# Designed miniproteins, single chains, continued (5): the designs that were tried, part 62

Each design is a single chain, and the fold is of that chain. pLDDT is the mean over its residues in the fold that is shown.

## One batch from the design tools (miniprotein)

Design m18136
Fold by ESMFold2-Fast:
Structure m18136 (fold): chain A 73 residues (1-73)
Amino acid sequence: MEEKLKELKERAEQLRKEAEEISEKHRELVLRVVEGGSEEDYDLAAKAFDERARLMEEAKKLEKEYEELLKKA
């Protein structure tokens, strides 16, 4: 039980870290667009936003599994 809880927590944290790295890249791309970047920069920002959303959704799923197992302990 403890090992599974640790694995779920570590995987969720890893996904959140990846989402944060993508979020930072997204912020940089948005700043480029605002400061006179191209529409291509906006498309890259949109893709980064979607990827971040996907990673956050997976992290939330793992966090929910962690919480359910914790309630049973």
Scores: mean pLDDT 79

Design m18137
Fold by ESMFold2-Fast:
Formats: sequence, C-alpha cells, structure tokens
Structure m18137 (fold): chain A 97 residues (1-97)
Amino acid sequence: SAEDAADALVDAVRARDEDAAQAATAALLTALGQDDPATLRQAALFVRDLVAEEDVERAVALARDFAERLLAGENALDVLTDLSVELGLEDIKRALE
C-alpha cells in the first residue's frame, strides 16, 4: 500500500539503505499513480541525495515531509522541487561553516 511504502521509505532513509529507499519510493509513486518516467527519475535523484545526507535526522524529516505531502495528494514533481531546494541550501550552508 502507499502508506506501507511511505513507512518503508522513512525506515530505509534512517538506515541509509539506498536500494531499499529507491524501491520504497518507486512503490509509493506507483501506488499513488505518479509513476511517469520523469517523476521517477527526479525522485531517484532526490532519494540518492537524501541517503547521502550526513544529518540522519534531517534526512528522515525530509523523507517524512515528502511521504506525507504525497499521501495528502500533492503533485510529486512540485514536492521534489521544494524539498530538493531545501536539501541543497543546507549543503551550501554546511560548506560555508
């Protein structure tokens, strides 16, 4: 189910398991009917960057926000755009510290 896939994504990001996170993300998008190739590609890039995030609690918070917004019926590309910007700004801030 979409809810089970969302839970699996959060767990995989916390564990820093990229293969599990990618599989859960694809399952979530497929369950919600947002599995067009462009959306799947952008989601895969976002999840790759999430799993690479050194701040595990930040990565988990972004994974939860992504899953909750998708379950609420938001457009996946819009959510990915917003959260990718947020993730990138924090990486720039860390590089300047």
Scores: mean pLDDT 82

Design m18138
Fold by ESMFold2-Fast:
Structure m18138 (fold): chain A 72 residues (1-72)
Amino acid sequence: APSVLETVTRIANDVVDKNRDSSPDDIVQLAYQATRDYFRRVAPMLSDEWIEMLGALAAHIARKKIEEREAA
């Protein structure tokens, strides 16, 4: 099975790549929300604390990817 980190990274990257015309803050919020919605659907037994941490991780990955792109 793919790792949780691999799944979160894939979601964050997909959101950043598909929303290139959106503001950085909107992209970060979309990555956070998409990750939370995904894990609530596929792993409904996870605690709210775990869902929150995974969403926050996706937001962090998305923010770093955008910053690296803007620094180029």
Scores: mean pLDDT 85

Design m18139
Fold by ESMFold2-Fast:
Structure m18139 (fold): chain A 60 residues (1-60)
Amino acid sequence: VSEEAFQKALEEAKKQKNPADFDAIAAKYGVDTKELRRAVLEEEVEEGIELIKRGVEKSL
């Protein structure tokens, strides 16, 4: 399995906000569902920190 395929699966999973789709996405790109789920969670944690710093929808 190539790193490129995994990256494409990760991008697709991030666009689809439905955990049920992770299985289909993993199968589509030939990657492990557990590994894909872990990578998505890691990305969301990093994005959450970024959003806190930037103040998404800044409160007055």
Scores: mean pLDDT 69

Design m18140
Fold by ESMFold2-Fast:
Structure m18140 (fold): chain A 98 residues (1-98)
Amino acid sequence: EDNIRLLKSAKETVEKAIEALKEGNVEDAIIYGTFALILLHEALRDPSLSPEVKEKIREARDHVAEALNAAERGDYETAIEHFKRAIEKLDEAIKLLE
């Protein structure tokens, strides 16, 4: 449903951020990471989500925020690792929603 679409869109956007960093395009990576945060904030506004699903989305959000902080200070390897962790948490949230 709409939550699954938002989480899948966030995942695809984070994957684009990783690819941008691998290509040396830091500006695009920050834009994609920021857009992923917007999508995750929208998903968290749904009161029908279980506490377990909300926790996975919050963990994904926190990893995206850490990735953006790392990218801004030039630590691109740490940024990619946090983006990958965000994808793991998004996959867990999507599985809970089926």
Scores: mean pLDDT 89

Design m18141
Fold by ESMFold2-Fast:
Structure m18141 (fold): chain A 59 residues (1-59)
Amino acid sequence: MAREKRLAEAEANPDKYVFKDDSPLAEELRIELEDRGLPVPKSYEEAMRLLTAAAEAEA
């Protein structure tokens, strides 16, 4: 998987990823969203909502 490259690209393009490295969780969430093919969230709360829905659907 190219998660490390995805993270580097996200960091190089902060304008595309609204939430920066606000916390270790924010960084992990960005990687997981990209890995699952989810849309870029506007906030941490939106990211959690998207991940929860995706995880439930993937179970």
Scores: mean pLDDT 60

Design m18142
Fold by ESMFold2-Fast:
Structure m18142 (fold): chain A 58 residues (1-58)
Amino acid sequence: ILCKATKDIPLVDNDTLSLEKGDIVEVLEELGPGFVKCKNMVTGQEGIVLKEYLKVLK
């Protein structure tokens, strides 16, 4: 599923994915309540993001 980042997300630690507002990501896996593993479609980097920061593209 493709999603768009709704805000800038800084790199907090080695497990999180840094994103800029408007970045397109693919959701790879749900890790638990409110967290997903995503891949940045431009950089190819993978990491954990809060699901609430993403908007699903239909």
Scores: mean pLDDT 76

Design m18143
Fold by ESMFold2-Fast:
Structure m18143 (fold): chain A 74 residues (1-74)
Amino acid sequence: SLVDRARELERRAQDLLRQAQQNNDSQAVTVARTALRGARAALRNAQRGDPLAEVSLRVAESALRNAENVLNQS
C-alpha cells in the first residue's frame, strides 16, 4: 500500500539523516532532512486518502535517492 511504502521511505530517510549527522556532512544532513519531510508528507497524504498521495510519494522517493547519492559522494 502507499502507506506502507511511505513508512519504509520515512525509516530510510531517518537512517540517512543519522548517518549524515555522524559524518558531520552539512550538505547530506540538509538533503536527508528534505527527504524525511517529503516522506512524512507522503505518509500523511496516503493516510488521508489524498488524491495527490501517489505524486507526493514519487517526490519523496526522488528526494531520498538524491540524499543517498549525496551521502555516497561524501
Scores: mean pLDDT 83

Design m18144
Fold by ESMFold2-Fast:
Structure m18144 (fold): chain A 56 residues (1-56)
Amino acid sequence: EELEKKIKEAEKKYPGEFVEHPLSPTNVPVPKEALELIEKYAKETGKDPISGRPLK
């Protein structure tokens, strides 16, 4: 859905280089909007939007 498009666009902009740990605090803070999209995607699919692995 719409969230999938937004997440894919975000991944295209930053193809996992500094989103290796999308939910963990690293040297690069992610914007709230990116975190929100990741969280919604994870909730909807139950998978990590970056790696595609199951979260649980």
Scores: mean pLDDT 55

Design m18145
Fold by ESMFold2-Fast:
Structure m18145 (fold): chain A 93 residues (1-93)
Amino acid sequence: MEKLEEVREAQRRFGEKLEEAMKKDPEFKEKVEELEKEVIPKIAEAVKQGDFKTALQLEAEMYRKIAEIAEEKGFEELAEAARRLAEAIEALR
């Protein structure tokens, strides 16, 4: 139960920082939306098939890529939040 609470807290922090970064940098928003457009359908398909292990792997990998883009743009807090969220999700596997 503590692990799920940690994931929820990491998701909330990540979401706050992501929204702020996307409002400040339209190019960053476009890159994140392009990445989501590619990865989210694959996650949804894995979930639909009951393959939660693959879904969690794809989700964690997506957050790591968001962290890389955020770091390149100077959004250090978002990059840290994204990496922490990816680690928390991987711990659920």
Scores: mean pLDDT 83

Design m18146
Fold by ESMFold2-Fast:
Structure m18146 (fold): chain A 66 residues (1-66)
Amino acid sequence: EQRSKELSEKMDLESNRNFSLSSYTHYKKLSERYSLIDAARSAQYAALSAQSQQLADQYAQQLAQL
């Protein structure tokens, strides 16, 4: 059912999850680009990508509670 509080919380969590997934994709692409030039920089972006994925997983868990 559509409730303003539930809808608002769901939209906020979906927005945060989408942002984290977008950051994951962005850093993953940078990691792949730098793998051809600078392995250390590539590793940094890979770590940021992994962190963004973990945040997306946390938001997905919160969404599952709604």
Scores: mean pLDDT 81

Design m18147
Fold by ESMFold2-Fast:
Structure m18147 (fold): chain A 63 residues (1-63)
Amino acid sequence: KQKELLELAEEAARERNLEALSELVPRLAPADQARVGALVRAAEPKPIDKKKNEELVKKAKEL
């Protein structure tokens, strides 16, 4: 359960999907929240893939 949340949050962080992160981050342990935050900061700015972001948000809500 926590592993699935963390894996999805890391994917959302790499995609800089703030909507999915807002769903997932409150459900993570504090140490995992810090890790995800570091991934967001390390991610390069890139064009938003709307379909990929919508899929991540849907998965976040389903977990």
Scores: mean pLDDT 75

Design m18148
Fold by ESMFold2-Fast:
Structure m18148 (fold): chain A 68 residues (1-68)
Amino acid sequence: MDEVQALGREAKALYERGLEGDIEAAERAIELFRQAARKAEELGHHTTALVALHEAERVEELLRQLRE
C-alpha cells in the first residue's frame, strides 16, 4: 500500500503541473497513476486500482486539451 500511495501522490503533483500547461508532467502523471493501479491490483485492492485508473483517465482528458 505505501508504494501505491507514494505513486499516487507523485502522480497528483505531476497532474497539478499539467494543469499549469506542463505537457510532459501530464504524460508522467498518467504513467504513474497506471503504475499505482497495477500495484494495487497485484495486492488485491480492486477499489484502489479502479480509483487510480479513473485518475489516469482524467489526466488523459487534460492532455488531449493541452495538445489541441
Scores: mean pLDDT 83

Design m18149
Fold by ESMFold2-Fast:
Structure m18149 (fold): chain A 75 residues (1-75)
Amino acid sequence: MSLDEVLTPEEREELAKQALELAEEAVEYAREGNFRKAVSLATAALLLAALSGDKEVLEEVRKKVEEVEKIMEEA
């Protein structure tokens, strides 16, 4: 069983969109100092990006997660 058997192309596009939105929110919360929400949103974004199967979206989400980590490290 693969995710391609469970998810339609439309569902995968929706997951990709949600992943990018959550990743952006994670960065915003990290900048506000709300690290608990930032980590939660970053984790959700990575999971949704992986489920979407879109490599470009996964790379964009990974970069946003690295930005969250950098903000937290510098705090």
Scores: mean pLDDT 81

Design m18150
Fold by ESMFold2-Fast:
Structure m18150 (fold): chain A 95 residues (1-95)
Amino acid sequence: SEKDKALELLDRIEELLERYLRGELTLEQVRKGMEEIKKEASTLPDPQVSQDIITVADLVEQTAELRERGQTGMADLLRRQLLDMIDEFRRELEK
């Protein structure tokens, strides 16, 4: 279902973010992963669900870019907001 695909994409976003934060992925690898996820999200039939996943992926890229620039305080703030957004989106998809 579309909900199952959206949840799968959110799981992939969180996995890539966590692997980046553990030093297992470079910024370029995160960007590539997010590009692939955004491409898949763009094929989802619900434009709101598609846009929400794209927004989350863009925020992960911004979080990684802030960290690379040494703006760790802003990166940590954005990461907390991002994880809260993902949790809320998961709850909405599971209803």
Scores: mean pLDDT 88

Design m18151
Fold by ESMFold2-Fast:
Structure m18151 (fold): chain A 84 residues (1-84)
Amino acid sequence: SEAERQRLIELLEQQRAELKAFLAANPDLSPESRAALEELLQVIEEAIAVLRDPSASEAEVEEAVQRVLEAIAALKERAPDLQE
């Protein structure tokens, strides 16, 4: 549980850093693609906050992870051009 939380925090921090770098490197992104990426970034930051809260329950951690997975799925639908 604690070890898995730490692993998830590390992965989410890496994803956050990559998203921030991508947004900075791609000023010509469409407004729609940019908004989708910024929404994913916010969800990731919220998930990191939950995971870093030592009082957060296992259920709260699972909900935070699910929100990230849902945001990634939504990104693929809203900004398919990011894969091409």
Scores: mean pLDDT 79

Design m18152
Fold by ESMFold2-Fast:
Structure m18152 (fold): chain A 93 residues (1-93)
Amino acid sequence: MKEEIEELEREGLELEEELRRRGFTEEDIAELRKLNAELAEEAERMRAEGRPEEEIEKRLLRRRVEGYREILARLEANPDAPRLDEEELAAAS
């Protein structure tokens, strides 16, 4: 169980680093906000159901990794799309 969580955390960090290197579009920031809202709602629902914290954490990490992969795939498909700079990204986040 712990090993699966550590693996998902590592994958998430690697994807996050790659996304930062490629830069984000305004659409990608909107998708990340939507993903974060969905993850928060799912966590609340799972806790209300009495699920173990480790199960909740694993589920949320898995969904976050999937979301990051989808964003990265869109960035790869549209390499010429305008990117936010670091200051714009901070303001948008």
Scores: mean pLDDT 76

Design m18153
Fold by ESMFold2-Fast:
Formats: C-alpha cells, structure tokens, sequence
Structure m18153 (fold): chain A 62 residues (1-62)
C-alpha cells in the first residue's frame, strides 16, 4: 500500500539522519581527552545505536 511505502521512506530517512549524528559523536569521542566527557559521548552513541536498531526492526516488520 502507498502508506506502507511512505512509512518505509520515512524510517529509512530517520535512520540515515541518526547514522550521521552517530558518526559526528564517534569523531568527537576520538579527539576527546576528558574521561568523563568520553563516558557521556559513549552513552550518547549507545543511545543512538539503540534508536537506529529500533527503527531498523520497525522497517523489517513492514
């Protein structure tokens, strides 16, 4: 159906945006020298990874 096709495109677009955000945080983590900030960045990357996986699972179920 047209609604399913639109939802697929929206999910793929959201995944792409979150992947870019994750890459930015991963780059920030590589240059960060403060252990507390490194831990915060690692947690943020993990949270984004979980959201991306959730959206990918939604996409698979369509």
Amino acid sequence: SEKIEQLKKELEQKIAVLDVSKSILETALEIEDDPDVQEQLQRAIEDLTKEIEKLKEQLKKL
Scores: mean pLDDT 88

Design m18154
Fold by ESMFold2-Fast:
Structure m18154 (fold): chain A 81 residues (1-81)
Amino acid sequence: APKERRLLNEEEIKELKKKYEEILEKLRKNLTPEQVEAFEKGLEDELKKIENGEKVSLEGLKENLELTYENILELEKEREE
């Protein structure tokens, strides 16, 4: 199944790293440097676990990254009300 947890190959790890950088770039436009640094550390810790052989779903991780980004944008929108 597309969401099954498995070991990622080098190309899939590169794709995940690219997705992390895309999300971080978007967050840098909307968050403080301190908030971005905390988020980046969380992503780096997750990536280290994956590189050390944790079985994950690439599609599930990408979906969760987009949901996290959307949730952060909604929280920033609420501050303007």
Scores: mean pLDDT 75

Design m18155
Fold by ESMFold2-Fast:
Structure m18155 (fold): chain A 66 residues (1-66)
Amino acid sequence: MAREVARAVLASMEAQGFDAEGYVTAGRVLVTAGHLDIARALADVLEEAGLTDAAARIRAIVDEAE
C-alpha cells in the first residue's frame, strides 16, 4: 500500500512539473505528518525513476525521524 500511495503522489507531482526540490519537500511533508512508510516508499520510487539524489535526501530525512 505505501508504495502504491507513493507512486500516485509521484505521478501527481510529475503532472504538475515538480523538480527535485519539490520531490524532497513532499518527502519532508510526509515525514512531518507521520507518514514515514510513504516517505520511504517515495524515496524508493524516485530512485527507480533515476532521481537518486532526491531519493537519498528523503531517506536521510526519514532516518533522522526514526
Scores: mean pLDDT 78

Design m18156
Fold by ESMFold2-Fast:
Order: sequence, then structure tokens, then C-alpha cells
Structure m18156 (fold): chain A 60 residues (1-60)
Amino acid sequence: SEELKKFIEELNKLIEEIKKAVQEYHDAMAQAATDPAARRQSAEAFRKILELEKKLKEML
């Protein structure tokens, strides 16, 4: 159905946003031990992941 197609499209967009945030977190974590800016970036990316996960749970 068209409703199902729209749902799948929304779900895929959210999954891509989660993947991007996870990648940003991993990249920042690689430098977090020695770089305070990277530590802040990793914390921000992690918070974004948690918010996106909450949105995903609310959709399911």
C-alpha cells in the first residue's frame, strides 16, 4: 500500500541518520582521549544517536 511505502521511506531516512551519527561518534572517539574538542563532538554525536533511537522506537 502507499501508506506502507511512505512508512518504509521514513524508516530508511531515520536509519541513514542513525548510521551517520554513529560514524560521527566513532570518528570523534578515535581522538577523544587526547582532544577535548573531539570529546565534546563524541558526546554530542552520542546524544544525537539516543534521540534518533527514541524516534525509531516511537515509529515501531
Scores: mean pLDDT 86

Design m18157
Fold by ESMFold2-Fast:
Structure m18157 (fold): chain A 80 residues (1-80)
Amino acid sequence: MEEEKKLREKLEEYQKKGDVLGVADQYYNLGLLYEKKKDYKKAAEYYRKAGDYYNSSSSGGVASKGPVLYKKADELEKKA
């Protein structure tokens, strides 16, 4: 419970700053947290959000993480 709260607080701070990569990293960490809890539906939702923000980055290397996270989300949704 505390781990999710800390991630959501960081997410809000990065959103206020317009830090796209910081937002992506917090959504990715939320995905990991829910995957650890076996909540595959929520994990998939957060991985898709992280992928969207990584794809929105100006860095080609970081943008390539989006498709990988979408595939991970698809596989997790099959387990839900």
Scores: mean pLDDT 78

Design m18158
Fold by ESMFold2-Fast:
Structure m18158 (fold): chain A 92 residues (1-92)
Amino acid sequence: TPLQLAQAAYKRIDEAFDKKVSEKEAEALAKREADTLLSQTDDPEVLEKIVGLIATRAVMRALMKNDSHALRLTDIIIDVFTEKVREAKRKA
């Protein structure tokens, strides 16, 4: 289900934050997760909602843990996801 896909993607993002991966690694992870989600849905609105849930959860985690590194990685991930959603909407 879309919720299971969102949960799986977020779990991998959360693990990357805990490992304090580099900005480049976070960007690569975001691109892989976005491509996976794009392969699983034909509806850009559903994709946008899934991506929004992942982004909101990532921001909340970073803020709650007061983790400046995770906040920076979250910005990178949000930018990648937002661009992929925009591309999907234009193509639809």
Scores: mean pLDDT 79

Design m18159
Fold by ESMFold2-Fast:
Structure m18159 (fold): chain A 79 residues (1-79)
Amino acid sequence: PLAPPASARTVDEAIAWGKANLTPEQIDKIAEEIAKRVLEREKEDPEHATAYLVGLTLLFSLLDPNAAKRVNEALEKLK
């Protein structure tokens, strides 16, 4: 199945599922979604936007070692 199981309640379980099931195209979509969420956070709560960016990018790096590069490219595209 492409969706995480309902029992994947830990970050480690979610990351393991992602590594096994996500395609490169879906990984690129995750980078774009992170960029969108960071930009929305900057509008609503700019004081915490940097922490949000760091947190999401670090979690994403557990799936893809190029996470920071992909998120930065998505942010530049969406600015």
Scores: mean pLDDT 73

Design m18160
Fold by ESMFold2-Fast:
Structure m18160 (fold): chain A 78 residues (1-78)
Amino acid sequence: MKEIGELAIEFIRAALAGDFEKARELAEKLVELVKERLGASEEQAEYLKGVLDKAIELAKAGQTQPLRDLLASLEEEL
């Protein structure tokens, strides 16, 4: 649980910093951990991958507010 949250925070920070290659690597690690530790189905893993890819697209387009809001929420929980 904590490891997944820490990777999610690092993913958002990488995307906000414009390090999209690092963000993609962290997204792949998040999908793998969700499958291995939470027993997520292939369908759930594919959905998560789509959400993470969309987050990178938003950051590339300069639409960073949703990512900043999510980061603030995750930092409050962790």
Scores: mean pLDDT 78

Design m18161
Fold by ESMFold2-Fast:
Structure m18161 (fold): chain A 77 residues (1-77)
Amino acid sequence: MSEEEFEKEVYLALTLISLAVAGKPDLADRTIKVLEKLFEEGKFDEARELGDRVIKAASAGNFDEAEKIVDEAEKKL
């Protein structure tokens, strides 16, 4: 794998683990789809920022904020 593909896989895995542990599989699926789209468009910095923000919000139990972050990202696509 390229370094970029490896970073993509790591972010996808971390996002899935964080959201699955929180019991939010629908939010996990939506987040993964947005991250995949950003990686396909070469927007790696935006993808990293999105992943970090969603994980941080979900880890804090702020699922409304995590959902809002994903909604805003989907709107930009």
Scores: mean pLDDT 73

Design m18162
Fold by ESMFold2-Fast:
Structure m18162 (fold): chain A 99 residues (1-99)
Amino acid sequence: SRIAELYARLAEAFEARDWERAIAVLEELLALEPKGPAVYALLAVLRGEPEEEILERIEKWIEEQLKAGKLTEEEAEEHLAKFREDIAALTALLEALRA
């Protein structure tokens, strides 16, 4: 599938430390599967977006899911806490890979 091909290209880009290619692949992934904030969060970290701005966009997405009845308040709090941890971990990982 195209998605599997994109994930393979993403892995190759990370191994090559080709961050421009990684960004391009993630933009294609986001266009094909915009349903989850994980791809968006990784792309935003690679672009060097501030953590606060990334979290604000994720919070807005969570609020829309709550309004649509797709998440409970408890699930929303769990998702936000996990994204805070994941973004911090992704930022640290990317800094280590760029070093």
Scores: mean pLDDT 73

Design m18163
Fold by ESMFold2-Fast:
Structure m18163 (fold): chain A 100 residues (1-100)
Amino acid sequence: SIVQRLLEELRAELLKVLSEEEVEQLLELARREAERLMEKAGLTDQELFDAALVLVLSTYLAAVQRYLAGTPLSAIAAELRAEGFSDALIEEFLAIMERS
């Protein structure tokens, strides 16, 4: 499927700049955020979950790239909050970035 190919491409892009362990942690974090967004919206459809997962992973990839380009973690956290991401999952994301 197109979604499966996009997820594989996002994983491949993350692996260019992060370790396999860090990518696995981000994939699990993205799944938890996608599940939270689906629950908040009252949605249970698998195709919508896959779309939410692609959205979250794309946002994380952009955040990683901005961090590596010199954007402060505080600015990245503010951006993720503005996009509706959970504070607890943002804290976990920042912890992964600080180890990179």
Scores: mean pLDDT 86

Design m18164
Fold by ESMFold2-Fast:
Structure m18164 (fold): chain A 90 residues (1-90)
Amino acid sequence: DAAKLGAETAIFFGERAIEYLEKGNYGGAVDAAENAAYYSGHALISAGLFDEAAKITELADEAARYAREGNGEKAKEYAEKVVELAREIL
């Protein structure tokens, strides 16, 4: 099930981004957020969930952007929104 795979992938990488941010590993958080956007986005598109794919990609891209800027608070906020939205898809 591509929808389930997309949601589980977003949860996995979103939670990993949060863990990296809590450890001060902003580079790891960027990579995790970018993986959430890419792999979850593609799986959700394959499931026909175009609106959810667009929302998760946008939230994950914002998490990565704030992590690159060193804004851990905002990066974590957006990573948490990725996980929350993905849990609604399940």
Scores: mean pLDDT 91

Design m18165
Fold by ESMFold2-Fast:
Structure m18165 (fold): chain A 60 residues (1-60)
Amino acid sequence: MDEALLKAIEAVEKDPSNIGALLTALSESDFSEEEKQEIRDLLLAGKPQEAIAFAKKLLE
């Protein structure tokens, strides 16, 4: 599992301004393009909590 992605998720949970760090870690992750797209769509729709929950589900 991607420790950089987990760290980025925790950063966004504390401060939503860290979304850029999450997008960078997501691009470098081993997630499928479909999974990456779903997370990006949620973040761009202003739903960071749903994006985080989905990403955490993929990491668990």
Scores: mean pLDDT 78

Design m18166
Fold by ESMFold2-Fast:
Structure m18166 (fold): chain A 91 residues (1-91)
Amino acid sequence: SLNQILDTCNKLPEEFDKQVCTLFVALYNNNQEEALAAVDNLQDLGMNNKDAGFLKDLIEKKVPLEDLEPYLPQLSEYGEKLKSILEELLS
């Protein structure tokens, strides 16, 4: 549920992880503008341009949150971290 996702997001200690969670909440709500804004915030927090560009491509292609997991290993730096957060949100 959305409330369960939001509760999980609020418990994450790092600002980067909170923005990953904001991205996943936006995708859950089919809000592309908020999802793209969350990726911009992740870049401000140190996400490299290649990984940010890949995430923006997935958002623009309207890949649903539940189908993201197979794409996350293609991220060069943060794939395992994003996969871990996504698995917690979907469980």
Scores: mean pLDDT 78

Design m18167
Fold by ESMFold2-Fast:
Structure m18167 (fold): chain A 75 residues (1-75)
Amino acid sequence: SNDQQLQNLIQTVQQGIDAAKKGDSRTGGALVAMAALDLGNYELADEARKAGSAGDTKRVIELGEELIKRLQELK
């Protein structure tokens, strides 16, 4: 169902945020980018990947939280 698919994407993004909060920006950025790509958001995916590679944990978290907000607005 769409609800299950949305919940799975939210969980993937949350896992990415949690990884970044633990200092793993590369894993965090990759997970956020993967979820963004699944949604067709290529800009957010590119930004998340770049932030992750740069060690920018704060930016990875911000991008992940923005993506969760967008996912919660889907029906």
Scores: mean pLDDT 86

Design m18168
Fold by ESMFold2-Fast:
Structure m18168 (fold): chain A 109 residues (1-109)
Amino acid sequence: EPEPLLRYYSYEALHTMIGDPEEALREYRRFREEADRLAKEKGVIVLYGPEPRVDDDFAAVDEAGRRAVLKQLAELTGRPVPPDEDAWAATLEYLRELIERGERVVVIL
């Protein structure tokens, strides 16, 4: 399989697969550490949501994560943070711009 230009990791997905929130959080932290290493060693762009807690509401974590990613994308592309109604369209546009620029992107939610 060719190396993907875009990777997604989420605490919600890990929690669903693993079932134990403490184990899911440990695995999430491992992915986050590996992503940070790739950023430092290979120049991969890593977009971070806030660090989840074992008792977090997944809907609230997803909302906060999406907002944090959009803010980071706006900073990286030199574009404004749009209003919430345009947030998803802007997220896709800004991600596409980075990928077309030759960047590799990892999203950690």
Scores: mean pLDDT 72

Design m18169
Fold by ESMFold2-Fast:
Structure m18169 (fold): chain A 91 residues (1-91)
Amino acid sequence: MTEEQREKVRELLLKLPVSVLVAIANELKKMGYEDLADKVIKAISQGKKEEAVDLLLQAPTDALIKALQNVKKKYPEYKDIIDEIIEILNS
């Protein structure tokens, strides 16, 4: 992932509500990224949304894409933002 792609993905993730960010973390936990997911959830619980997003960006790109694909099924109202993030990550 390029720096420009990372910054754009970060900005789009920050537009998502904390409930959706928690859902992404829980999907990463199911894939074996439990420590990372727990850190994201802790950051969110402390009101540190930007830190939570930066932690999500530490996930492998393929794992993050899969997590986002699963989350958009649960939150169809955020489908357009999630699809834009996935498109950037696949570039």
Scores: mean pLDDT 87

Design m18170
Fold by ESMFold2-Fast:
Structure m18170 (fold): chain A 75 residues (1-75)
Amino acid sequence: MKKVEELIKELKELLAKTDDPVERNGLKFAISMLEEYKKANPNDESINSWSKEEIIQATLEYLRPKAEKLLAERE
């Protein structure tokens, strides 16, 4: 999962440079989700063939139902 590890590293570098609380929370969440995906799929090398944009898109699609669930729980 070399591209996922590279993306996590880049997001951590952005987090270190970002002072905006909303952006920091978004970056922390993205990093957490990518690390969770890596833990669940340690032997999945197929993602190494993906572009950074494809990995980001897959992460957003993974986050969408979780965000919808959190929004529903706020009632």
Scores: mean pLDDT 65

Design m18171
Fold by ESMFold2-Fast:
Structure m18171 (fold): chain A 82 residues (1-82)
Amino acid sequence: SDIEKAIELAKKGKELAEKGKQEEALGYLNEAAKLLSKYIPDDELSEYLGKKLAEKGLTASTNEGLIVAGEALIEIGEKLKA
């Protein structure tokens, strides 16, 4: 399933960000977002990610922000799967 694959990619992206591998993490998270965008409007996906990042005062240009983005993508994927 595209949703299950997106969750796996988001989990790997989060793990890479936790290890400080920012560029590789971003690649995995972008692939996860691309798969999820088939099931949720891109504007809603971007708004949710932006809200989660803003809540913690982070941006997607940091490892900490990519961890938060990965968590948000996992949450979206799990919700779509249920």
Scores: mean pLDDT 83

